# Designs tried in a protein design run: designed miniproteins, single chains, continued (2). Part 42

Each design is a single chain, and the fold is of that chain. pLDDT is the mean over its residues in the fold that is shown.

## One batch from the design tools (miniprotein)

Design m5440
Fold by ESMFold2-Fast:
Structure m5440 (fold): chain A 97 residues (1-97)
Amino acid sequence: MLEVAVVDEEVERELREEIKELYKEKGYPEEEAELLARVALYQAGALAVARELGLEHGPVSPIIEELAERVAEHRVGLRPAEEVEAELKELAEKWDK
C-alpha cells in the first residue's frame, strides 16, 4: 500500500535497508537511521524520476544526490518513469488543486 511507488516494493525495501545501513555506519542510532533513510529515499526517488523525465530540479544536498543515483540504478529495467509521473498527475488531479 504505497501511495506512489517509484520503484518495485522489493527494490524499495532493499534500498531502504542499504540507506539505513549507511547511516548506521556513520554512527546514527537505529531509529534515527531508519527515519533518515525513509525521508532521504522519498526525496531521492522523486529526484531520480524527475531526472529520468528530463525535468530540471533545484540544488539538492550531496546525500540526496548520492541516493538519487542509487535509486536510478535500481530503476533500470523496472517500470517506466512515464508511468510513475502519470500516477503522480492522477493523484494531483484527483485533489482538484
Scores: mean pLDDT 67

Design m5441
Fold by ESMFold2-Fast:
Structure m5441 (fold): chain A 76 residues (1-76)
Amino acid sequence: STEEVIKKLEEAIRYLEEGKVEEAKELLAQLANEYSDSRILAALVLIEEGKVEEAIELLRERIKELKNGGTLTPVK
């Protein structure tokens, strides 16, 4: 569900803020595997490049979009 994804994105941001980069990457990779979402994929790339603050901002914007009626496409 969208609500479950929002919760996991918020958890990933918390991991990144705590410096738990590997836990955040694992969670985001799971979401990217379950959903065709370009922003989650872009956030993973930013994290791999060491651009953690940019990744957090991107994820926060995605959460706002999802809370305001944004949608997710499940990978078949």
Scores: mean pLDDT 83

Design m5442
Fold by ESMFold2-Fast:
Structure m5442 (fold): chain A 77 residues (1-77)
Amino acid sequence: DLEEGLRDSDPAVRLAALERLKTLVQNGELSQEEIDRLVPLVEALLKDSDPAVRKAALEVLVEIGIRLLEEGVRRVT
């Protein structure tokens, strides 16, 4: 469902999918495998024609980056 929303032709649908994805990332409700599948789609949306979609895509990647940094620190020590 999220993958379909992120690939939708309607920017409002893409924006809603990114906002939902951001919430799921913040709540830790996504597996690493799910994140790995979604990241390339979110990265593509950084170049989207809609500025709200671009902003939301950046916010999602920031949340994923914070999670990866926190997990990385735990792994090296």
Scores: mean pLDDT 78

Design m5443
Fold by ESMFold2-Fast:
Structure m5443 (fold): chain A 68 residues (1-68)
Amino acid sequence: LSPRLRRAAEVISRLTGLSPEEAAALAQAVALGAPEDSLVRLIRELQPGVDEETARRAVEEARRVLAE
């Protein structure tokens, strides 16, 4: 992974508790412009204990990291 993708994955993993591999796949989906609602749904399917607010925050923060 590029340094930004790795950092985005770390943010997703930290906020949601997803595995590094799942977080890396989500970071790539964010970078490819996947819709936020689709990403939030995917996070909650993979990690049922995560609420919608936390999942959305993870996506927003990952997008912020990738835009730097």
Scores: mean pLDDT 84

Design m5444
Fold by ESMFold2-Fast:
Structure m5444 (fold): chain A 81 residues (1-81)
Amino acid sequence: SKNLELAKKYEKLAEEYEKLGEEYFKQGDLLMASNYYLIASFNYRQAADYYEKAGNLEEAERLRKKAEESERLARELLALA
């Protein structure tokens, strides 16, 4: 379905931004790392919403947890910057 296709696209996008966050963290750029983890969190939430619309409730829950984790990392890194 279109909802499942959009869910997968947002999930992939979130994973790419999460990797960028990790790269900036390794470079010691905590502000950039925080920003990319926030963008990843947003995209994980979008993916979760589309999985829920597609009826894939287990995937939606998994991605909501990933969004919460990415947002938590962003907040922790911002506090250290």
Scores: mean pLDDT 91

Design m5445
Fold by ESMFold2-Fast:
Parts: sequence; C-alpha cells; structure tokens
Structure m5445 (fold): chain A 64 residues (1-64)
Amino acid sequence: SSDDLQQQVQYLQRARDTITSILDSGIQDQQSQGNTDTVNRITQLRQQTQDDLDRRISDLQSQQ
C-alpha cells in the first residue's frame, strides 16, 4: 500500500541521516589521527551508501 511505501521512505531517510552522521564522525576522527588511507576508504563508503539509499528512496517514491 502507499502508506507502507511512505513508512519505508521515512525509515530509509532516518537510516541515511544516522549512517551519514556516523561516517562523518569516523572521517573526522581518522583525519585527526592522520590515517589518510582510512579517511579515503570511509569517504568512498559514505558516497556509495548515500547513492544507494538515495536510489532506493527515489525508487520507492516513484512506486506511489
């Protein structure tokens, strides 16, 4: 139903915000330690995770 799709969108939006916040904290922490390779890897994970979640949110919204 459209209500179930709306609920899934809301959960994914919250997950996106939470995961992004955690990864941003990780980037800042690793940067302060001088762990450049780890910073680059977390930055790539952040971008891939955002792109994947944004695609899923868009797909669900288009199904309403």
Scores: mean pLDDT 87

Design m5446
Fold by ESMFold2-Fast:
Structure m5446 (fold): chain A 92 residues (1-92)
Amino acid sequence: DLEEKKEKALKEIEEEIERAREAIRRAKEIADELDRESVLRLVAAEILLVGAETSRELLAKAKSMEELDKLAEGGLNAARAAIELAEEVIAR
């Protein structure tokens, strides 16, 4: 059922988006604003977070299994990439 798969995908992507938001928040608290590398990673992480949030909004409106699968994959990959970039800032 498309609706059941959509509900599960939305929950998974929402959980990863929340993890990305928290990681970015923590990275911003630690990051030196004068460290170009940290600033660039945080900018990239925020762009990826916007991408994940956009994928989530489109996924909620998905009308086919193919559209749902592509949006879920894209959104999860974007959120996870944002987490990795934020964690790199925290590890500095």
Scores: mean pLDDT 86

Design m5447
Fold by ESMFold2-Fast:
Structure m5447 (fold): chain A 86 residues (1-86)
Amino acid sequence: MVEEAIKKLKELLEKSKDPLARLALKRAIEAAEYYKKNPGPEGRLELEIAIGLLRITLGVLKLAGGSEETLKILEEAIEVLEKILE
């Protein structure tokens, strides 16, 4: 359910205060919206790129001492996008 995923990502964005996490979440929302219109290989690739960016952002913020709340938001966003690809 791509619509539920987009809704959840928007809720995560509203909870996020970290600027880097917010940028990654905005990209994730854009990727999910693109996939909704284009569910073929190009849309799947856009989701995979967004997941990669979220994972890089999570890794960077873990090293930088980001808050547990921010790290959890990014982990939940990754799970939301990965579930679309199932």
Scores: mean pLDDT 87

Design m5448
Fold by ESMFold2-Fast:
Formats: structure tokens, sequence, C-alpha cells
Structure m5448 (fold): chain A 75 residues (1-75)
């Protein structure tokens, strides 16, 4: 499926709101999502366990489309 730039921007802003994720890491994560969607791959986001659990706890703050994408790549 094609991910819109609007959804990717929502996901970037969401990651920046998570303690332990800075600008450079948020950009890395968004690139990972874009690459995985383009290739049809479901490789987990490059996050340590603590940060992954913080992201998972806050998934409901995302729109349904953004939540579906991030949840699929959390593992």
Amino acid sequence: SKVTEEVLEEIKEFFLSIPGIGEEKAEELVKHIRDNVEKGELKNLPLDKETREKVRARLDELSPEAKGIVAALLG
C-alpha cells in the first residue's frame, strides 16, 4: 500500500513526542517505515525494548491508519 506524506509526518511528530526519541532517530524511523512499505517488508523498527514499550503504550494517540502502520512494525 502507498503511505501518504501526511501520515508519515503524523508518525514523525508522534515519535518526537516519545521520551528517548530525538529528531535524528525520528527521521531514521520514518525512513525505515517508508522503505518497508515500498518493499512490502515488515521488519521491526530499530528501537530498544524500553523505547518500543513507550511507543506501544501510546499507539492509541495516532490516527487508525498511522497506528496500523506503526503497530505492524513494532513486533
Scores: mean pLDDT 83

Design m5449
Fold by ESMFold2-Fast:
Structure m5449 (fold): chain A 77 residues (1-77)
Amino acid sequence: VNSGLSVGSASGFGSEGNLDKARRAADMAEYYGKDPDDALTGYVVGTMAAEASERAGNLLGAQSARLARDKALKGGS
């Protein structure tokens, strides 16, 4: 039952950095006429998935998550 503590610690640990980066991504998306909410969600989820995959030793999963994150920021082009 270590996952609950790990999730709680990860949320607290990354809250400031993740929120700041996510807000910047949303602002950038809005500036370029993209949907800031979708870009925000894509950036946060992609970044968290990449970090989790790297920690688990899944480098291909981390790479895929980063590409999905970048694609979300660019509007899926």
Scores: mean pLDDT 57

Design m5450
Fold by ESMFold2-Fast:
Structure m5450 (fold): chain A 81 residues (1-81)
Amino acid sequence: MKDQFLKQIDIILERAKKLKEAAPKESQEAIDHVKKAKEILDEGETEKNYLLASIEIAKAQSYIIRAERKVAAAKAAGVVL
């Protein structure tokens, strides 16, 4: 189970790195939440810790979505239709 969460954390970190230049605040929030999830899992592989880590991962994913929307809106504003 921990390996599945670590894989999700890696995916979020990779996405955050790509978005950091265009959406630094949202990208940093996503990074902070996945770091919290990893800290929780490092404290012990318990059902409670998996639940708490999943909540932090969900928060991180929310910030990535906000960052991606911000980038898309900025790109759209530069397009003449």
Scores: mean pLDDT 80

Design m5451
Fold by ESMFold2-Fast:
Structure m5451 (fold): chain A 81 residues (1-81)
Amino acid sequence: MLSPRQRANLKALALADFRRHGSSMSEEELIKAVENFIRWMKANGVPAEEIRALVEEIIEELKLSPELRKKLFEIVDEILS
């Protein structure tokens, strides 16, 4: 399981990467980046509940649309099932 510090660092790194490239990313590229991030977390033994919580927090911080949030959680559900 991720420690609170490891979780906070992972969230901060993901947000920094998404914000740095956000203006040059299409919606499709953003979705692919989030999918790759979810797959990486799963491959490294991060629990499904922590992955879901972290993705939710990233969506909130980036102020993504409800439609994009729905697409991202469909991907989360597919990868974590």
Scores: mean pLDDT 78

Design m5452
Fold by ESMFold2-Fast:
Structure m5452 (fold): chain A 97 residues (1-97)
Amino acid sequence: MRERERERVYELSLAVLDRALANTDDPVGREVLELAREYLRALRDGAPAERIEAIRERLAALAPKLSEASKKAMEDAVAEQLPAAEAAYKELEAERE
């Protein structure tokens, strides 16, 4: 993938997470989604490994605190957005042809 194409994929992924965040009422679930957004931004911007690891550790610490209802709501939100994100990725690949 070219650098510009990678940037667009990150932007689309962030938009999917923003939509999931809008549909999440649980404070812990919201924090997990916000950390996932920071994780993608850190990867996109080439942040130091220490920062990326800190985000991963925080995500791991929060996972056991999620209620079953919050986990399901987050999974449902992601599953709802996944087909749109996949279609957008395929469209970006097709534009190259």
Scores: mean pLDDT 67

Design m5453
Fold by ESMFold2-Fast:
Structure m5453 (fold): chain A 62 residues (1-62)
Amino acid sequence: SGAEAAAVLEAEARRRGLTRVTEDLLVRLSVLTGQPELAEALYRELGEGAPLEDALAWLRSL
């Protein structure tokens, strides 16, 4: 679910001290959720370097 994907993204970002979505975080999201299409959609909707809070809100809206 979007909430589960958001939890994964938040945990990885916090572990790395990141406040914005990076390509590495999108790769990790793809691997950990098994949903590369979800990471691609996130990148298309918000773009490179989107604030983490915006990405988490978008994922939770799914």
Scores: mean pLDDT 83

Design m5454
Fold by ESMFold2-Fast:
Structure m5454 (fold): chain A 76 residues (1-76)
Amino acid sequence: SAARELIKEARRLLEQGKEEAKQGNYAKAMKLYGEALRKAREAIAVGDPEEREEAKRLMLEAQENLTKIGKEQRAK
């Protein structure tokens, strides 16, 4: 389904963002988390109930990672 492909993309972008954050590439990580968030929101709009719940979890995880980057920027 379209939602399943969006969920797969959101997951890949989220994992790529985590890898960039580990390397200290916060600007790139933020961009990737933002892309993951957009894909997850699209999946919520077109998914069935199960796909919507999975996409909501990915959305929350992307938001949490963006918040962590913001804290790291302020800790400098």
Scores: mean pLDDT 84

Design m5455
Fold by ESMFold2-Fast:
Structure m5455 (fold): chain A 85 residues (1-85)
Amino acid sequence: SGKKLSDEEIDELFKVLDLDGDGVITREEMYEASSILVEWYGKGRRLLPGVTPASLDEHFKAADKDGDGVIDRDEFRAYVTEKTS
């Protein structure tokens, strides 16, 4: 059993990764935000079950559906929802 992430929790997580607030996440921003993700994981919050800072590049690749190196809010929500639904 695992509790499904709410839309508000997904939006909160997206804002943490979107360092410049432009509504997209680049691979560089995700690596720069890795320290924030480590802090969030330490508080018992998780992006997804089994996701660690060391696996961020694999998860970024999976969420980036068209491979352009950018994740928008819709792609991020779709990825998280697929894994938590």
Scores: mean pLDDT 64

Design m5456
Fold by ESMFold2-Fast:
Structure m5456 (fold): chain A 73 residues (1-73)
Amino acid sequence: GDEKILSVEVVKITDKELVFKIIAKGKEEELLKAIKERAEEWAKIHNMKVKEIKVVKKLSEDTFEIEVVLEKE
């Protein structure tokens, strides 16, 4: 699709949890789907699971700040 990841920042690292801040451009529904699929794939490779994915802030009509929380299995 037209989804574009503009930035990825690791905002929290602990022994149990990783938190990413993603700024992405596209339709909200398509972005959440794409980010969820990529996060689940990455988590599986690293023996982690996706705990939460949420839109934190709408920055513009097509740009969103999304938080991804991964936890160790």
Scores: mean pLDDT 84

Design m5457
Fold by ESMFold2-Fast:
Structure m5457 (fold): chain A 91 residues (1-91)
Amino acid sequence: MLEEVRRVGRELVEAVRRGDFERAERLDDELMKLSREAFQQGDVETVELTLETGKEVAKILQELGLISPEEAEKGIEQLEKQKEEMAKMLK
């Protein structure tokens, strides 16, 4: 699962950089599915990797001018909140 998340995350970043948003949406859906499966299995490391990948994508979208700095900041804050909630639920 960890290696699969790394592969999907890399392909997602590449799709976003190419402007292939149809492919990026499909890869994001796959990443979210893997994140849910990892969470159900208690695989904190894999879930954390999916959240970190989401933050990287938000930064790239901001750098490309596709989202505002405010939208990127809110997205990153939401992912950090999800990480905190996950830590509370898995304690």
Scores: mean pLDDT 78

Design m5458
Fold by ESMFold2-Fast:
Structure m5458 (fold): chain A 57 residues (1-57)
Amino acid sequence: MEVVPASEITVLSKSGNAALGELKGHGKALLLRTASGRTLVKSGETGKTFLAEGVEV
C-alpha cells in the first residue's frame, strides 16, 4: 500500500474517526483514522487505497 504525505491531502469535512477529503492527483477521497495513528485514504475516482501519516481526522 502506497504511503502519501499529509501535505498532499486536503480535509474537507470531519465526522468522528472519518472525513471526506481530497488527495492530490486522485480527487475526492474517504479518510479513516486507524488506531495506529495512520489515516487510511481511499480514492473515490480510482478506488485505490493509500496510507497517510500526520493527517488529523
Scores: mean pLDDT 77

Design m5459
Fold by ESMFold2-Fast:
Structure m5459 (fold): chain A 85 residues (1-85)
Amino acid sequence: DPELEEARRRGLAIGLRRLAEMLMNDKSRSLSEDEAYAEAMKMLGVTDPEILAMARELAETMTDEEIDKLVDEIRERVEELRKNL
């Protein structure tokens, strides 16, 4: 299902951005932005450069509150798609 795959890709991008932000804010690790994203990609098993590009764009254009709403919307959409099968 192309819509479910798109929702999954967006969810991975949001997760990647949040994990990278957590890693950048970890004072014990002293990671740069690029190092934090690289580490987050390894932790999540993300290899798609489009997902990385989406994650970086989200960090520049969206607030944390907007990202939280998007995560909730994706979650609800996935649940609804499962119920309608």
Scores: mean pLDDT 73

Design m5460
Fold by ESMFold2-Fast:
Structure m5460 (fold): chain A 64 residues (1-64)
Amino acid sequence: MPVTEQDVRAVAAGLESLGLPVDGKATAETVAAMQAQLDRGNRMFDVDGDGTVDAHTIAAIEAI
């Protein structure tokens, strides 16, 4: 699926809530922090509804 503007906004809001840089870089630290929130049940980071930080979520971060 192509990344939507809504996906980018959701990821940006999630990164801001974690205190992480909103700079379009999908670092290992950023990915791990988002995955930890999804594992915790925080669905605000669940861009594609599958409960994982996958290629679609990474593309949304990089589109910021």
Scores: mean pLDDT 72

Design m5461
Fold by ESMFold2-Fast:
Structure m5461 (fold): chain A 85 residues (1-85)
Amino acid sequence: MEQIEVDELLAIMEIMAAVAKVTAENYKRQGKDEQAKVAEEESKRIEEIIDRLRALPNPTVEDAQAALEEVRKIMKEADEKIKKL
């Protein structure tokens, strides 16, 4: 059961990374290159967190929850940077 919960949290984080990629593409289409760069960096940082969690031999739900909190902080930082541009 714990592995299913970890997989669910990983899926949520993968969706978050995908949303950041779509946001970056939308900014590029609008000519907002600085905002696009921030969103691309957000997506890459989220993917790095997912990769670190997947690299653990026996990831726990607590590990996955900590990773999700780190992802949320990255998303907040990216949103704040974009709002200041």
Scores: mean pLDDT 85

Design m5462
Fold by ESMFold2-Fast:
Structure m5462 (fold): chain A 61 residues (1-61)
Amino acid sequence: SSDTDYIEQGSNGKPAKILNPNALSLAWLTYFLSQLSPEEQKEVLAKLSPEKKAAVEKALA
């Protein structure tokens, strides 16, 4: 898939759709996860590599 297709921005404060979370930078991934519900965060984190998941969890704490 194209790197340009990994994010679909939400409107009016709604969370963005994350198509390929492993393709996102740590800063972008942390930002989008902060906009998601705990349930949606869990689903995205489950799709991440162990290294990226650990880095994001540290950044969110």
Scores: mean pLDDT 66

Design m5463
Fold by ESMFold2-Fast:
Structure m5463 (fold): chain A 86 residues (1-86)
Amino acid sequence: SLEERFRALAEDVKRRLAEFRAYAARVTDPRFRAMLERDIASLETLLEAAEEALRRGDEQSFTLYALFIGGTVTAMERMIRAHEAR
């Protein structure tokens, strides 16, 4: 169901947000920290939008927000790896 898909998404995103917040707290580069904080805020906003789509039964919007969440997480992971490699 759409509710089951949201629960799985929310569990994963909440776990990733906790990891990203813990990482951002360790970052000494203020520009990179600010970038991570903006992406964290974007993920929180997208998750709220996905939950609102679920409440309305809007599967199309839910699917779109889930894709944007996945893309944002992937981009953040790539950015963190690039930062760690320097």
Scores: mean pLDDT 88

Design m5464
Fold by ESMFold2-Fast:
Structure m5464 (fold): chain A 60 residues (1-60)
Amino acid sequence: MMVKVINSDGSIEEVPEEDAVGRVFIDPETGKYGVLLPDGTVVYGETVEEAEEKGVRALT
C-alpha cells in the first residue's frame, strides 16, 4: 500500500507503507499527521512538527 509522507521542508512524496516507518504521513481518513513505528503502532499529532517530535520520542 502507498502512503503520502511529508518531509521537513513540506514536500510530499508517495512511498510504500513499509518505507514510511519513522516518517510523518498523512492519514487519508482523518487528514491528521502520524508516524508509523517499527512495532506497527502509530503516534498522531495536530501538526507535522508535533507528529515528528512524538515519533522521535517513541523511537528513542
Scores: mean pLDDT 74

Design m5465
Fold by ESMFold2-Fast:
Structure m5465 (fold): chain A 85 residues (1-85)
Amino acid sequence: EEVIEKILKALYEGNIDEAVKIAKESGLPRLVLKSEIVGYLYFNGVISPLEAIELLNLPTSISLEEFFQAIRDKINKERLKKVLE
């Protein structure tokens, strides 16, 4: 989806603030946003099943900034690039 790709591109460039802005402007509920991003990464072979489960189990009470930082910390920048190109 267009919005998920924009978020992932911002994360690839290290722009967590931009990723947060895109996510908030999307109007998607936090749980939907989390599942869509994790599903997109898993479906495109960027993350393992264990990594997907770990990300999905992060509490919805954490900030979007913390969630996106967790993605950036777990996922190699080169693997993110494969999804965006």
Scores: mean pLDDT 77

Design m5466
Fold by ESMFold2-Fast:
Structure m5466 (fold): chain A 96 residues (1-96)
Amino acid sequence: AEEALELVEEAIEAIERGDFERAVELLREAARLAEEEPSEEVMELAVEAAELAARAGAREVVEAALEVLKANLKGTENVPKAIGAILRAIGLLLDL
């Protein structure tokens, strides 16, 4: 899942620039790749992206990061950690 990891890293950079439209595009592509190859590293970075987006008030980016987390749940070896990450992102959305 190196390609999905790079896309989430680029999405974090886009969030830091305030380019939320680009961040959503990158996270949607990352979600598509994460569904095929689940990765704990992609999950951890997607949580970071969601937290940064929530601090910026970018609801649509938090929603896109949640889609990465949901896609990564399928076939993951660490289901409890993946569920925890999803619940964290949902909590961030509820606080927005």
Scores: mean pLDDT 82

Design m5467
Fold by ESMFold2-Fast:
Structure m5467 (fold): chain A 91 residues (1-91)
Amino acid sequence: MKMTAWEIVDGKIEKQLVEDVENEVATRITLIGLAEDARLTGKTVKVVLEGLSEEEARRFAELARRVGENFGLKTEVKISGDRVEITLTPA
């Protein structure tokens, strides 16, 4: 699997935060950290996970929704085959 994440301002990529996290455990920890960062900075973070099985995609989508809810973020999740796109927006 692969994770990439970006800071989004006015719908544009301003800064790349994460590139190529390949381990599932590291990916989970990084996703939680990115959600906390979005809350603390007040900036939208977009995360893309690629090379996932159908089960992994479902689990990461569910994790993203729960983490977003716990940090008070508006969480949008899109699953497309082996890819999961997550948008974390401070409310």
Scores: mean pLDDT 77

Design m5468
Fold by ESMFold2-Fast:
Structure m5468 (fold): chain A 86 residues (1-86)
Amino acid sequence: SRKDELKHRLILTQATLGVYVIRLTVEIRTTEDEEKRKELEELKEELVRIEEELEEAIKNEASEEEVEKLIERAEEVLKKVDELLK
């Protein structure tokens, strides 16, 4: 069902966010570029915020629409991280 597919996608997104937060932590600690470091820190803060919101959504059985919006927001931020870390 769509609900089961959404739950599976939510869990996968949560796992991916965790991996990217670790990756960003490493990049922040190793970059000597102050502007890049600031941008990475802002992206990390946003990913952590989304991770927290997704955890709350799972716990509280949030609406399908709300969960989809959080996943979409996560995917947008992850794409920005990928572009910056190329």
Scores: mean pLDDT 85

Design m5469
Fold by ESMFold2-Fast:
Structure m5469 (fold): chain A 63 residues (1-63)
Amino acid sequence: FEDDVQRYVRRLAELRLAGATPEQLRAEAEKFINDLKEKGAPDDVIERLQAEADAAIAYRPPP
């Protein structure tokens, strides 16, 4: 699942750079988390993706 987590984290970063809103990033992260849950990912993998998504959403570029 590490490759899936890295791919999803990269996707969130790309969306952020493309101007996605925090709400859009959260929705996309929830979609990725649901995908991993459907694949039977263990809780530690889900927690890692949630932490990475929260970090990406919380990022504030300088004004």
Scores: mean pLDDT 76

Design m5470
Fold by ESMFold2-Fast:
Structure m5470 (fold): chain A 63 residues (1-63)
Amino acid sequence: MPSPVQRALQSLQQLITHLKNEGYSKKEIEEQVNRVLDFLSRRLRLSDEQVQQLRKKANELIE
C-alpha cells in the first residue's frame, strides 16, 4: 500500500506529465501544481517536511 506521500507524488507526476503534453508553460504548471499540492497536504494531513519534499520533487519534474 503506497504511503500518503507516495500517493501525492504519483498524482503530481501524472498532473505534470499531462500539463506538459498539453503544452502548458512551466509557470502555468507550477501554479496548478501549487494549488493541487495545497489541497493534497490538507486532504492527506501531510507534515510541513513532507509538503516541502513533495514541492522539491514537483519542481524537479517541472524542469
Scores: mean pLDDT 81

Design m5471
Fold by ESMFold2-Fast:
Structure m5471 (fold): chain A 92 residues (1-92)
Amino acid sequence: MEELRKKVNARLAELRPAWRALADAWAARLEAVADEFAGLDRDEVIERLRELGATALAELLELLDELKEAVEAGDEKKAEEVLARIEEVLAS
């Protein structure tokens, strides 16, 4: 009953080391401006990350939102496409 969710979670788990490396690279800079994010919605957070030069993090947040929508819609092809784009961003 959750085959697509399980498949997506397994792929995201494989990408976790690359994700962690990217997060660690930005951790200190994001911590310094954490209060600036405290009142923002998702779209505002994404835009602020772009302003800070964290373009890869902003793209990954947009892709995670697209992935969530694809999984909730049961769109396996869209979910696979978004996962491939996440892998590409993390490899860059």
Scores: mean pLDDT 77

Design m5472
Fold by ESMFold2-Fast:
Structure m5472 (fold): chain A 90 residues (1-90)
Amino acid sequence: VAADIDAVRQRMADLSDRASATISRDDPIGQQVASIFVQASRLIRDAVAAYRAGDIATARALIAQARALLDQADQLIDQARQRFRDQPRR
């Protein structure tokens, strides 16, 4: 469970870096991705609290929800990248 929490945190950091490289801050997709990161961060903190309290079932459920939100963020980042692909600057 601790390793799962660490993995989810690392994935959120990686997705945040990709979003920063790909999406303008004034893009609606960027705002939606930022909202997802806020929600995922809260779920991760709640999962840590549940894990520390010995509520492994709740911790696992919250981690699963965070993973689902990060999957949504990944898809949105990919959607933004697809729009950029049509006009590569090189």
Scores: mean pLDDT 75

Design m5473
Fold by ESMFold2-Fast:
Structure m5473 (fold): chain A 70 residues (1-70)
Amino acid sequence: SVEEYQEILAKTEEDIARLLASDVPNEDKIRALENGILGLQQLKKVAPPEVLPRIDALIARLKAEIEKLK
């Protein structure tokens, strides 16, 4: 359902926030964010249209965060 996808995305946003706040090396953060993008791209293939804008926005945010860590 749309609600289940919204819950997955909310959890993903929380996990990303914790990762970015952590004191792990930037290389490890970049790798985790790149894996996150791949997961979101797979999710986008099967997700209902209602959540696609949120998935796209999150992918764009992760790409921007990766550039800040380089």
Scores: mean pLDDT 89

Design m5474
Fold by ESMFold2-Fast:
Structure m5474 (fold): chain A 55 residues (1-55)
Amino acid sequence: SSKEKADQQVNQLISNHKQQSDALMASLSGLELSKALMLLMADFTDQYISIRQQL
């Protein structure tokens, strides 16, 4: 895949991650929020690596 396409997918992934983080912060608190954010970050990392491998 082209670098330009991968960069666009990364930008969309970042935007989606921010939106999901905001939703979690609005719905959860304390340890449950921390746990959810850690899982969300792990998912983000996995998707980011997948996109970058297509460069």
Scores: mean pLDDT 83

Design m5475
Fold by ESMFold2-Fast:
Structure m5475 (fold): chain A 85 residues (1-85)
Amino acid sequence: MSEFESMQKQIEELKKLAEKSKVEKAKEKALKEIDQLTNELKNLEKQYKQGKLSEKEFVIRFTAMQIRIIGTEIDIELAERQLSE
């Protein structure tokens, strides 16, 4: 009885750790994606300042990247809330 109960608790702990590890890996991936998007934004700003991009092209691309960053930040916040449980 005690051995079986101990094994059940250990299996439950491993399941919780596996789920938590999956969410943590998703969060780390999202953080790296934000860093990449931030660098791409800086490159877009440089190209615009150099006259290589039109104002319309810059606004479209900059806005699209801002939306992607915000979406990724929301995903990170949701993951953090899940990890806090």
Scores: mean pLDDT 80

